Designed miniproteins, single chains, continued (2). Designs and how they scored, part 39

Each design is a single chain, and the fold is of that chain. pLDDT is the mean over its residues in the fold that is shown.

## One batch from the design tools (miniprotein)

Design m5418
Fold by ESMFold2-Fast:
Structure m5418 (fold): chain A 70 residues (1-70)
Amino acid sequence: SELEKLKKEALEELEKIIEALKNGDAEEAQKYAEKLHEILEKIYELDPEVGEEVRKEIYEKMDKFYEELL
């Protein structure tokens, strides 16, 4: 489905953001964050409940990444 495709693309962009941050590449991280934002907007337009689910998963993965930097 379109939602499953967009959810997968969102998580792939998130992994690219994390990798860019690990490499100290702020410019690449910003580029992937913009793409992630566009994908999330599309998900929310199609299904707000799935949008919240994806948003929660993104924040959980980012929280883990930042906790590991402590």
Scores: mean pLDDT 84

Design m5419
Fold by ESMFold2-Fast:
Structure m5419 (fold): chain A 64 residues (1-64)
Amino acid sequence: SVALGLEALEAVKAGDHEKALELLEELLRFGDPETARRTLELALKIAEEQGDEELAKKIRELLE
C-alpha cells in the first residue's frame, strides 16, 4: 500500500534499520510487486545517499 511504502521510506531516512526492513519485507510479501520493487529501489538510493551502507546492503539482499 502507499501508506506502508511511505512509512518504510521514513524509517530508512530515520536510520531505523529494524523498522525499515520489517516494513519493506511486508511490502514485498503483501503489496503490489511492481510498487514494492520500486519502493525498495528508492529506499536503497536513500540509504546509499545517507552513507548507511549496512542498511543499503540489507535492502540489496531483499531485491535478490
Scores: mean pLDDT 84

Design m5420
Fold by ESMFold2-Fast:
Order: structure tokens, then sequence, then C-alpha cells
Structure m5420 (fold): chain A 63 residues (1-63)
């Protein structure tokens, strides 16, 4: 749902805005980020809302 995607994106931004996303999303975070076209070295604070939506969708699919 859109609400679940928005919440997941907000949680990611809140938990680790200044850390590389590949370190936040372990295990398999690098592969997940690459699958949605996001550079694993980027920090959460650098992501656009569209990029967060793609990432949240991929995280939801992982469950």
Amino acid sequence: SEEALAQTAADLRALAPDRPLSEVLTPGGRALLESVGIDPARRAAELSDEEFERLARALAARH
C-alpha cells in the first residue's frame, strides 16, 4: 500500500540519514539497491522521494 511504502521510506530516512545505504540494508543491501538503480554508496539523506519509493517497494517485496 502507499501508506506502507511511505512509512518504510520515513523509517529509513530516520534511522540512518548520514550512513551509506549499503551498511543500513544488510544483509543483501547492496544487491537490493542495485536492483532498483540506486548507488549503494549514497546516503539516505541524498535520495529523492522517487528513489525512496522504489527502495521501499523493493524492501516490501523482500518480506
Scores: mean pLDDT 68

Design m5421
Fold by ESMFold2-Fast:
Structure m5421 (fold): chain A 68 residues (1-68)
Amino acid sequence: SLAERVRRLVEDVLAGRVPEEALEALVRELEPLAQRAYENKDEAAREQVLAALRGIAAFAAAVEAAEA
């Protein structure tokens, strides 16, 4: 699932195996998928994309809070 892909990528970034830019690249991939789901009225696909984006946003917010 997209949520599992996000979780794995976040774990890899935190472990230093993958640069943080990989999360930014995933967001760029998810944007056209969100648009397609909206155009196709595919609520299940839209919910999966939004859940993945929320996971990335929560991680980014946690990193920002830790650096403050």
Scores: mean pLDDT 74

Design m5422
Fold by ESMFold2-Fast:
Structure m5422 (fold): chain A 63 residues (1-63)
Amino acid sequence: PTQAITVRREDLEQLPAGLRAYAREHDVSVTVRSADLSEAQQAALSVEGAGPGHLTLDLTVVD
């Protein structure tokens, strides 16, 4: 499934911890896609889960 979320630029630092917690709790991999982030930043925020589930986050970053 794909879910759209909006985050403030100042909150990006905390986002990896939240995404790892979600991936662990739900046994899913999370792929982050954003026009507002570099490919390297998108990869750094993405999380590989142990289970076969997969979630795509369409991320919008605002100031």
Scores: mean pLDDT 79

Design m5423
Fold by ESMFold2-Fast:
Structure m5423 (fold): chain A 62 residues (1-62)
Amino acid sequence: MMTEEEIEKVLELATDKEELLERWEVTEKILEALKAGDFETARKLAEEAEEEVERKAEEKEK
């Protein structure tokens, strides 16, 4: 945990235990895609993660 980017993402995703497990998998896939130079996959995974966060926020309202 030396990269500020990594710390920020981990902190943001470290909210719920069950979500943490799913986010770990998504985060690793994003990092793997970035290392492979597959920015399209990385962006898609990041966007999906954000959409889930918004979904859960709305679910809390209900």
Scores: mean pLDDT 65

Design m5424
Fold by ESMFold2-Fast:
Structure m5424 (fold): chain A 85 residues (1-85)
Amino acid sequence: SLKELAEEIFDALVDIEAGVEVAIYLSKQGKEASLVPPELQAHYERVRAEAEERIKPLRDKWLKYLEETGSFEEVVKKIREERKK
């Protein structure tokens, strides 16, 4: 169940990252009004797929550590310790 929750959280993070990237893109282009909903949706889906690929290594590591520890707090600690070197 913790693995399932973690997968849902990572899926939500991918959606959030993609949403932020689309918002930045629209702001930078100055062409927000020129995008119709279907074109914006297609752009979002592409950006989401790219975000998923970027997040995948972290997602896989989280799922592995979660399987080993059974605890979100312990996974976060292990990941942060690795970032400190």
Scores: mean pLDDT 74

Design m5425
Fold by ESMFold2-Fast:
Order: C-alpha cells, then structure tokens, then sequence
Structure m5425 (fold): chain A 95 residues (1-95)
C-alpha cells in the first residue's frame, strides 16, 4: 500500500513529460492549431493508459476497455502527426 504514492508520482511525471514535449511540438509547428489537436489526442491516450493500469487488478474488464481506447487515440494522434509532417507543417524528427 505504501507503493501507491510512488505509482502516482510516476504517472504524473509521464503526463508532465508528455505535455512538455507536446508544447514544444506545437510551438515548432507552422500550424500550431493542428499540432495542438494531435497533442491533445496523444495526451488523452496517455491518460487512458494510466487509468487502465490503475484498474488492472480491481477491474480488469474496464482496464482492457480503456487500454483499447488509449490505443485507438494513439493511432489517431500518430496519423495527425504524419499528416502535419507530410504537409510540411512539422519536422519529421521531434526531440
């Protein structure tokens, strides 16, 4: 039970890192509004994955459902990023 706080800290760090990278991506894009849409899909994917992991032991059915929703959103985020790269609005390599 003392490990629950450590898991929460890891989840928060993952979200903060993802948001930081996304903010830099949006600022470097020639179309920040389209880049922001891709970022929001990506962040939502991470949030659902964190929720799924937390529910894995207590509600495995809901955990699996959230994981599938996370994977679908991640796919959409990747498609939006690829579109931005193809249109020349975002560089192919992000750091």
Amino acid sequence: MSDDELQADVDESLLLMSRSVGDITVKRSKDPEKAKKAEELFIKSIELRIQARRLEDTDPELSQKLLKESEALLKKAKEEYEKLVKEGLLPKTEL
Scores: mean pLDDT 72

Design m5426
Fold by ESMFold2-Fast:
Structure m5426 (fold): chain A 62 residues (1-62)
Amino acid sequence: SNAEEYYYKGLKLAKEKKYEEAIKEFKKALEIDPNFEAAKVMLAKVLKKLGKNEEAEKILKE
């Protein structure tokens, strides 16, 4: 699905430590599929790496 394509783009960017770009791709995946748990978990993980712990917790506690 298109959501999976954005998720894989986010994974590649996260591996390259391009965390802000990875966040944009994971958010795009979640716009298409709000129940995409893998994208939600990876988005939270990347937000924590940028020190955005409260934003990460909000995403996980929905």
Scores: mean pLDDT 85

Design m5427
Fold by ESMFold2-Fast:
Structure m5427 (fold): chain A 74 residues (1-74)
Amino acid sequence: AMEALAEARRHEKEAIQALKNGDYTKAAEHFKRAAEAYRRAADIVEQMGDTDAANALRKKAEEYEKRAEELKKQ
């Protein structure tokens, strides 16, 4: 869980930086990878019995997946 969460936050940071630089393609790629990592973290946390934390992480993944789709249309 911790490794997947760290990976998600790393991609989140890279996506935000790419967005600020006007690199929408790179931002979309990193938001998508962040969403995938948040989903993996949610699966692990759910297996550990923390459904509330898993739901929060899945919501975060959904948000970034939608953001990546929007940026691909740019």
Scores: mean pLDDT 84

Design m5428
Fold by ESMFold2-Fast:
Structure m5428 (fold): chain A 57 residues (1-57)
Amino acid sequence: SMEELKEKVIELYEKKALEAGLSKEVARQLAEHEAEEFIKGIEEGDEETIEKILKEL
């Protein structure tokens, strides 16, 4: 589902942000923002953005 996919994207970007040394609060905010942009990309048909993120899932 789209909700499950969004959660996986949040987990991916939160992990990346934490590995980059960001705080848990900032990492979560960044991850939620990236997940929103990913969902928007799907809705707008941005296949390149979709493929880049799915490659890391």
Scores: mean pLDDT 79

Design m5429
Fold by ESMFold2-Fast:
Structure m5429 (fold): chain A 65 residues (1-65)
Amino acid sequence: SMEIEKLLEEIEKLDPEMAEEMRELVEYLKKLGLEDQALERIKHRLEVLKAGISTAEGVREVLAK
């Protein structure tokens, strides 16, 4: 659970609304005994958010002339 909390904190720094949605998903998956799946989904979401931010910054840099 400590690893999941750490990853949720990282997501919250990037996107607080997404962090709340992911917390709900984690609670649901934990109730199903799928904590390993919850961890993998959180890891994937953080990677997607980081990649999206990096891509968005690159696009802004190009569009800013």
Scores: mean pLDDT 77

Design m5430
Fold by ESMFold2-Fast:
Structure m5430 (fold): chain A 71 residues (1-71)
Amino acid sequence: KVEERAKEAYELGREAARAYLAGDEARAEELNKRALELIEETRKELGEEAAKKALEAALKGAKEAVEEAAA
């Protein structure tokens, strides 16, 4: 379940960054909000370490999307 939350956070971060790069600020904002909600829910249900893993996954997804766009 922790791995599933991290995977979902990764995808949300990736999609948010892609939306932002495409100029769709409204979509990027909505996806970022979803990612933050997922991280907070993960903290409540699975604890601080699981939430940290989800946050790291979301940041990794966003960073990889930005790096792909820069190539």
Scores: mean pLDDT 83

Design m5431
Fold by ESMFold2-Fast:
Structure m5431 (fold): chain A 56 residues (1-56)
Amino acid sequence: MEEIKKYLEELKKAKDPEEIQRILSRLFDLVFRTVKDPEEREKILEEAGKIYEEKL
């Protein structure tokens, strides 16, 4: 969870579209590799999606 929280914080601070894309890719990879609970995955991905949408 620490690494996931770190990427979510980086995502909130990121301004550059390429940086946002890299952070999202790393976050998704980490979530699908380490988080086995589907409900936990959905919550994390939903939070990342909301952060991303706020930047649009």
Scores: mean pLDDT 78

Design m5432
Fold by ESMFold2-Fast:
Structure m5432 (fold): chain A 60 residues (1-60)
Amino acid sequence: MSPKEIAEKAAELVEKLIKEGASDDEIAEKVSEYLKSLKPSDEAIAEATRAIVKVKEELS
């Protein structure tokens, strides 16, 4: 997966969990599990972090 695809999947996961009423701790755990499974590059982690922050800001 490209860094962009990893970021899009991470953002999608966060949005889904927020809509399901998951806690911040649960969201953090699920996102960490997803990222650990992919062993992402620093670029992919940075892109995913930005996408997650944007989704949280839009839904908060």
Scores: mean pLDDT 76

Design m5433
Fold by ESMFold2-Fast:
Structure m5433 (fold): chain A 62 residues (1-62)
Amino acid sequence: MVGAFYRATKDVPELNSAFLELKKGDVVEVLKEVNSEWWLVKSLKTGKEGYVDKGVLEEVEA
């Protein structure tokens, strides 16, 4: 969901500069739901933006 915060459930490698590297437990903000599998997100830890497989993310409640 756009504007919601999600947590990485596992480590995610950087495949190229368009994809965001994440470590398990890293929190991201959803900027855009691009398609059914890929979201554009921003890392709260690094401020970097990139694409992530939504299947590795779980929603974080405040």
Scores: mean pLDDT 77

Design m5434
Fold by ESMFold2-Fast:
Structure m5434 (fold): chain A 73 residues (1-73)
Amino acid sequence: SRAAARQVAAGLLIVSADITGNPEDVRAAVDLLESLPPEERDINLAKQVLEVARKYGDEETARRAEELIKKAE
């Protein structure tokens, strides 16, 4: 499904960003999660985006990930 494929892609981007510190990968991951309906978003992936964004000082991506977490809870 589109949701499953996008979440797999987001997970791979998160792993890449955590290893490399590439801000484009973590932003692409949050973009993919935001493109999904709230009911189809994996909250654990949003939490991982938040952790990686905070690790590398990407305040805007961290804010976007926190908003996704708040909407899911």
Scores: mean pLDDT 83

Design m5435
Fold by ESMFold2-Fast:
Structure m5435 (fold): chain A 63 residues (1-63)
Amino acid sequence: SAEVEALLEMAERSSPEMSRVLRVAARLIEEGLATGEQVRQAFAEAYEKTGDPFYGEVAERLG
């Protein structure tokens, strides 16, 4: 899916810790445990709560 591809592309150029988070998110989508939209909303919510631009960039990339 486009969302899985985007998450894995971001993981390739992210820190080891952020790469792990992105790969877990991609796996949740691949295993049918979450939709791409649910993952996007989770990152958007994390951005609103923390202000960390990493979460904002992921949310924007996914939609």
Scores: mean pLDDT 87

Design m5436
Fold by ESMFold2-Fast:
Structure m5436 (fold): chain A 65 residues (1-65)
Amino acid sequence: MKEAEELARRAIESAAAGGYRLEVEFEGNKVTIRLGDRSVSGQLLAVGLATELELLGFEAEVIVE
């Protein structure tokens, strides 16, 4: 839990620094990652976060808008 929240926080900060929006929503064992940008860097960040969260036992879904 604490590690997953820290990973999400760092990813959100990286997205903001890069000028795009990343939202992470936790619902029990499910995590929804919403990327408000179609850039390659944004997509790589979102997919990277999803992979790390899945390694922690979460079911992660990435939605690109």
Scores: mean pLDDT 81

Design m5437
Fold by ESMFold2-Fast:
Structure m5437 (fold): chain A 71 residues (1-71)
Amino acid sequence: MEEIEKLLEELFGGPFARKVINVLKEAGVDPEEVLKRLEEAKKSPDATREFMRWLVELEKKILEKKKKENG
């Protein structure tokens, strides 16, 4: 996770990187998958945008899951 946080800080800045790390931990995503997606995101602005879309969908799934657990 430390390598993922550093890559996120380089791409998006510290506050956003910490928010994303929390989302990834809550979602239970494989750290290897996250690293692969970040390496792809670094290649171009379009790839960075696709990574952002994936994060938005992931956050949506976490919110839906939390509603079921907190009912």
Scores: mean pLDDT 76

Design m5438
Fold by ESMFold2-Fast:
Structure m5438 (fold): chain A 62 residues (1-62)
Amino acid sequence: DKELVKKALEELVKKGVKLLYSMTGEELAEKAREVGLPEEYIEALLKHKGKTLEEIILEIYE
């Protein structure tokens, strides 16, 4: 789960998506869908839909 979220965030950056700490997991999942990331990555982000990117990073890197 944490590894999939990390990979999803890395792939969003590679696709040219600018990540903001205020973005929610739902907003990140929508961006992932728009840039054509695998459904597995979108589902991983949606598990954190109510959390900000700042909160998500603190959970997965701590």
Scores: mean pLDDT 82

Design m5439
Fold by ESMFold2-Fast:
Structure m5439 (fold): chain A 89 residues (1-89)
Amino acid sequence: NADKGGEAFNAGDYETAIEYFKKALEKDPNNARVWYALGYALYKAGKYEEAIEYFEKALSIADTDQVRELLAKALKKAGKLEEAEKVEK
């Protein structure tokens, strides 16, 4: 449920947002926006390595500047600075 996931995310409840976005992916696994939203919730929860995987999946479906920007930020937080620079360029 992407709508409830977004509400939980906006409230700062990233763990609940993750649960709702996972349920949304079960219904539509090709929705790049939901992969991105789940990755962003993981990023805000401090789960940077997991966020990278979900952002990479989102990019594989739809490559956007927004996903690339957050992927680069997650890579930097995980200590993968060289990989982050390649995504930004």
Scores: mean pLDDT 81

Design m5440
Fold by ESMFold2-Fast:
Parts: sequence; C-alpha cells; structure tokens
Structure m5440 (fold): chain A 64 residues (1-64)
Amino acid sequence: SAEEHLQRAAELLTRAVEAYEAGNWDEADKLFDEAVEHAQKASPEVAEALRATRDGLRAYRAAL
C-alpha cells in the first residue's frame, strides 16, 4: 500500500512537472497537491520534500 502510494505520487509528480513546463499552472498545482496527498499516506519525509518542491515552483512562477 505504501509502495502503491509512492508510485501514484511519482506519476502525479511527472504530470505536474509536464503541466508546469507547458504553462498550465492551475493543472500543475492540482496534480502536485494530489501527489502530496498520496505521499503523505506512505512517507512524511517524501511529502515534506514534495511540498518544498511545489512551493519552489510557485515562487519561480511568481517571478516570471
């Protein structure tokens, strides 16, 4: 179950990054939040890392 949640988080993270690269920021934010939700069910450490990455991408976007 934890492995399945991490696999789901990885898939959602890949899609979120693709959406950010395409400029679809609302979709990217949604996918990132879903990835964090799945990561939280498996590993608090992974979830914290994903939140930090999400916040960094949002800060990067705000600077554009």
Scores: mean pLDDT 82

Design m5441
Fold by ESMFold2-Fast:
Structure m5441 (fold): chain A 56 residues (1-56)
Amino acid sequence: MDPEEVLRKLGEEAKKNPEIYEQAQKEADSLAEKAGLTDEERERIRDYVAAKLYNQ
């Protein structure tokens, strides 16, 4: 499955439960840090996830 489909479903759940959104965003950020990404790249991923979840 495309990761975009997963993000779309997460966005729908986050709209109903904002706590789910915060949890998913924190986990994504933690994974990016563990992968050795720079602070700027981690922030970009965070924004990307937020945009996908908050979009609609």
Scores: mean pLDDT 65

Design m5443
Fold by ESMFold2-Fast:
Structure m5443 (fold): chain A 52 residues (1-52)
Amino acid sequence: EEELAEEVYKAYLELQAQGLTGQEALEKLSEEFGLSREEVIRLLRKYVLSKF
């Protein structure tokens, strides 16, 4: 789960670098990883809380 959270976070940063933010980035991550938006948000929060 920690490894997945890190991968989702890295993908999120890449999407932001492409100019996608907020809802667009969450939707792309949901589609890419086969997760719900709530699960994407949970993983992003878990990674941030564990690393920062």
Scores: mean pLDDT 76

Design m5444
Fold by ESMFold2-Fast:
Structure m5444 (fold): chain A 77 residues (1-77)
Amino acid sequence: MIEELKKLREELEKLGTPQAKAVSRLLDAMIEALEKGDEEKVRQLIAALRDLSKRLTPEQQAIVDKAVEILEKKLEE
C-alpha cells in the first residue's frame, strides 16, 4: 500500500507540472498521516486531493483516483 502510493508519487514527479507537484506533496503528507494512524488527517487530505484533481489532465486524474481508492480501502479497515 505505502509502496504503491510512493510509486504514484514518482509518476507525478516525472510529469513535472506545478499541479502534479502539488498532488505529490499531498501524497507525501498522506503517507506520513497513514504511518501515524491519523485517520482524520487522511480524510482531510483525500478531500484536498479530490479538489485538486478537478484541475488536472485525465492522465493525472487517473493516478489521483488510484491513490484515493488505496487510501479509502485502508480507512475501511
Scores: mean pLDDT 76

Design m5445
Fold by ESMFold2-Fast:
Structure m5445 (fold): chain A 71 residues (1-71)
Amino acid sequence: MTLEEYEERKRALLDELLGRKLSDEEFERVVRAIEDWLRENIPKAADLEDTPETVARLTAEIEARLAAALA
């Protein structure tokens, strides 16, 4: 999985997971924060396995951290 492919899949997953519960503005804000957090914490996104499960798991972990930070 390349960095670009990873980002594309991540966006699709975030849209499905968050777009249902959040307002459009909140969704965009959370997505950007997650992207920034991933970039800081994962030096090489390309090292991720070519599985949507890996992307979903990382996204869920970041989402939990953001929820705690927003509280």
Scores: mean pLDDT 60

Design m5446
Fold by ESMFold2-Fast:
Structure m5446 (fold): chain A 62 residues (1-62)
Amino acid sequence: MVPREELEEEVRESLVLMAKSVLRQALKKNPESALEDAKKMVETTKDEGVKKALQEEIEKAK
């Protein structure tokens, strides 16, 4: 009766993977701009899983 939980987990996993891929591609083109955009993405996203993934990529890229 709570299909939302499984949907949230799948959606979160997909969003995390997409966010990482997009950020990594952006970092290859312009790391400075990509880091600023990533920080804004972390602020605007409401999904905590995606937020954590973006934070990890930001910290790794510095």
Scores: mean pLDDT 70

Design m5447
Fold by ESMFold2-Fast:
Structure m5447 (fold): chain A 67 residues (1-67)
Amino acid sequence: AMEERLRAAVAEVVEQLVKEGKIDDTDLLRSRVRAALEALGATPEQIDEAVDRGLKLAEEIKKQLDA
């Protein structure tokens, strides 16, 4: 349940950034992922892992959009 919520929150942040045309803003991605997970009561380790996953997802999406 909690892990699913954290994973969904990361996906939602990345999707929203794509819709806003801000997927290139890595600082904004980091801050939004952190804020979303902190609101869910995530641990610092879970937040760090989620930020890393969000950045990797953003890079893959950018690569696909540029192709």
Scores: mean pLDDT 80

Design m5448
Fold by ESMFold2-Fast:
Structure m5448 (fold): chain A 70 residues (1-70)
Amino acid sequence: MSPEERFREFAEQVLAEAEEARRLLEAGEISEEEFRAALEHAAEVVRKLGEHLGQPELGEEVVEKLREMA
């Protein structure tokens, strides 16, 4: 698996987890503070992995999508 393919798989998983977290927020299972903290942490991890795998632009696009969910 290439670094780009690996990053895309990771990004898809992170975005899916963020969407699930949003559903939990809407259901009252987590707080808005917990939701925001989770998205902020995910954005940091995505940015770092994108840089590590030589995909910083793609990493920034995923970070923007995560911020749109918040």
Scores: mean pLDDT 81

Design m5449
Fold by ESMFold2-Fast:
Structure m5449 (fold): chain A 58 residues (1-58)
Amino acid sequence: GEEDLKLLEKLLKARKGEGSISAEDGQRAALIAIELGEKTGIDVRTLEGLEEAIKAMP
């Protein structure tokens, strides 16, 4: 949903050094990223993989 996308974008920006994310939001975003990685087969542990997975969301 839109909330999941916003959390993932916030996580991506934080990992790129372009912003910050709280511990709670970071944990929630990490769980969403893991689920997205399992669904897509993309390695969401990398910046490139996380960005690709986000673009693959419906």
Scores: mean pLDDT 80

Design m5450
Fold by ESMFold2-Fast:
Structure m5450 (fold): chain A 56 residues (1-56)
Amino acid sequence: SLEEEIRKLAEELGVAIDEKAPLEEQAERIGVRAAILGDEELLKRAVELAERAKKL
């Protein structure tokens, strides 16, 4: 599921996410971390997850 994918990625990156927040916000939080790290591949993944969350 989208929730499981977001949770796994956050855990792998050591990103603290609020599970009560909308999935789009959770994915965006991962994207912010990826941008800080300069990891373009992870940033693309986070954007894709956020887009999927917007469509519900």
Scores: mean pLDDT 79

Design m5451
Fold by ESMFold2-Fast:
Structure m5451 (fold): chain A 87 residues (1-87)
Amino acid sequence: SLAAAEEEEIKRFGEPELVALAAEIERAVAAGRPVAPALAEAALAAARRAGYSDEELEQLRRIIEAASLRAAGRLDELRELSARAAA
């Protein structure tokens, strides 16, 4: 089933690593710091491995960039994209 394939994919790249990257981005934005380029690239690489489309990756990149410049509220969109990939 699709659910089984998605579960297998999460096991492949490691759900804890994806959660940790999202948490690091949240902490940086909450502290009023820009997201480090290395952290942003790590998150995009993890999303690519999770099967995100090029369009979804471009949206994720824009969300991370916006979060670096504005408010933590943009991280809700990052979490939504991650949840959609895991569903």
Scores: mean pLDDT 65

Design m5452
Fold by ESMFold2-Fast:
Structure m5452 (fold): chain A 59 residues (1-59)
Amino acid sequence: GAPLSEEERREAAERARAGVLAGGADEKQANHVYEAVLAAKTVDEADAAGVRAALEAGV
């Protein structure tokens, strides 16, 4: 996938965090999703990391 800029990576992480909070995740679970997405280097990696972390959080 396409490489993410620092700004795009942060925005993706914040959107993923907000999404899981809306889905009923607690702050600890949401922070885990945020960090997983923030660590991604490509769009596909960010999407996959967000999905995996959200599933681990039960949302």
Scores: mean pLDDT 78

Design m5453
Fold by ESMFold2-Fast:
Formats: sequence, C-alpha cells, structure tokens
Structure m5453 (fold): chain A 65 residues (1-65)
Amino acid sequence: MRYEPRPLSEEEREALVKEIADILKNDDPVTAASKIVGLTIRAVGLGATPEQIREMVAEAEKLAA
C-alpha cells in the first residue's frame, strides 16, 4: 500500500475550493490572486496536479459568482 502523505482527500479538496471561493468573493483581484497563488503552492505540496488545481479554481469561481 502507499505510505506517502495522503495528498488530497475529497474533504481537503472541498475545503480548498471553499477557501478560494471566499477569497474571490471578499478580496480585490490583486489580493485574491496573491492568496490563491499561496493556496496553489500548498496544494502542489500536498500532491495535487495542475489539472486538479484548475478544476478546483473553476469550481470556486462558480461558487463566488
């Protein structure tokens, strides 16, 4: 079995999507971009692929609309 860190559970993915959506709703575009970059770096560190990150951002944008 894999004993590497569990990169992203569904719960962790949902939490990241919600955080990105809240940032997009509450902050100006420059501040939002900075915070999202920080979350993206953390997600990559947890093992998320660029495709998964793109999907999470797209879901967050729909929630923020």
Scores: mean pLDDT 73

Design m5454
Fold by ESMFold2-Fast:
Structure m5454 (fold): chain A 94 residues (1-94)
Amino acid sequence: SKEELRKKILETSRKLFDAIDAGNTEEAIKLADELEKLVLEYTKNPESRQAIKEEIERLKKAVEAGDKETAYRHLVALDLILIADEVEEWLKEK
């Protein structure tokens, strides 16, 4: 269900945050790839999908560089894209 997929996205995002915080580069990259797959299953908006792919790529590069602050910024940006997409869908039903 869409609700179960959303729960998995939130759980994976949390684990990714923890991996970045711990400096666990290998786990963070793995979780970023998993998060991308889950999010691309969740949203069908082409603009949101492209923005998410770009944010994940930038997040992975920041993680590989050991730049935790930049990695967190891209994780937050991805979460905001998802929230905006959900709000837009909600408004269309009102």
Scores: mean pLDDT 83

Design m5455
Fold by ESMFold2-Fast:
Structure m5455 (fold): chain A 92 residues (1-92)
Amino acid sequence: EVADTLRAIAGVAEELAKAAREGDVQKSANLSTALGILIAALDVLGHAEAAERLRPLFSATVAAIDKGDFETAAEYAEKLASLARQLAEEVA
């Protein structure tokens, strides 16, 4: 179900925020890749509106990681997790 995918996105985003705060560059990169795949899956499954709402926060998170701004990356990842949880509740 789309709600399960949105909860998975929230969980990965929360782990990404934690990894970023810990300064774990490799884990942050791996989790951002997984997060991108899950958001792309929403488009493929016909939930383009949900994907479009999450994509700006995902892009901001990735841009912060690329700049080495892990504190900002964690903040955007936490916002992404909160939005994904909200969307999961709206769909369920």
Scores: mean pLDDT 86

Design m5456
Fold by ESMFold2-Fast:
Structure m5456 (fold): chain A 63 residues (1-63)
Amino acid sequence: MKEMKEEDLKEIEEKLEETSKYSNKEAVEEEIEELKEALKRAEGGIKEKLEERIEELKKILEK
């Protein structure tokens, strides 16, 4: 199956780094929701990585 790949995660991570630099809380919240939708399609290790990304974004929202 090809619904989600590591390359997709890398693209998400790059976008998240840009968002965190600007402290844009609205964009961070949108990324969290997009990651939650991706999590529904992910399996195995990709699911774990997406959950870790969501946790990091939540930390950004706290600061």
Scores: mean pLDDT 69

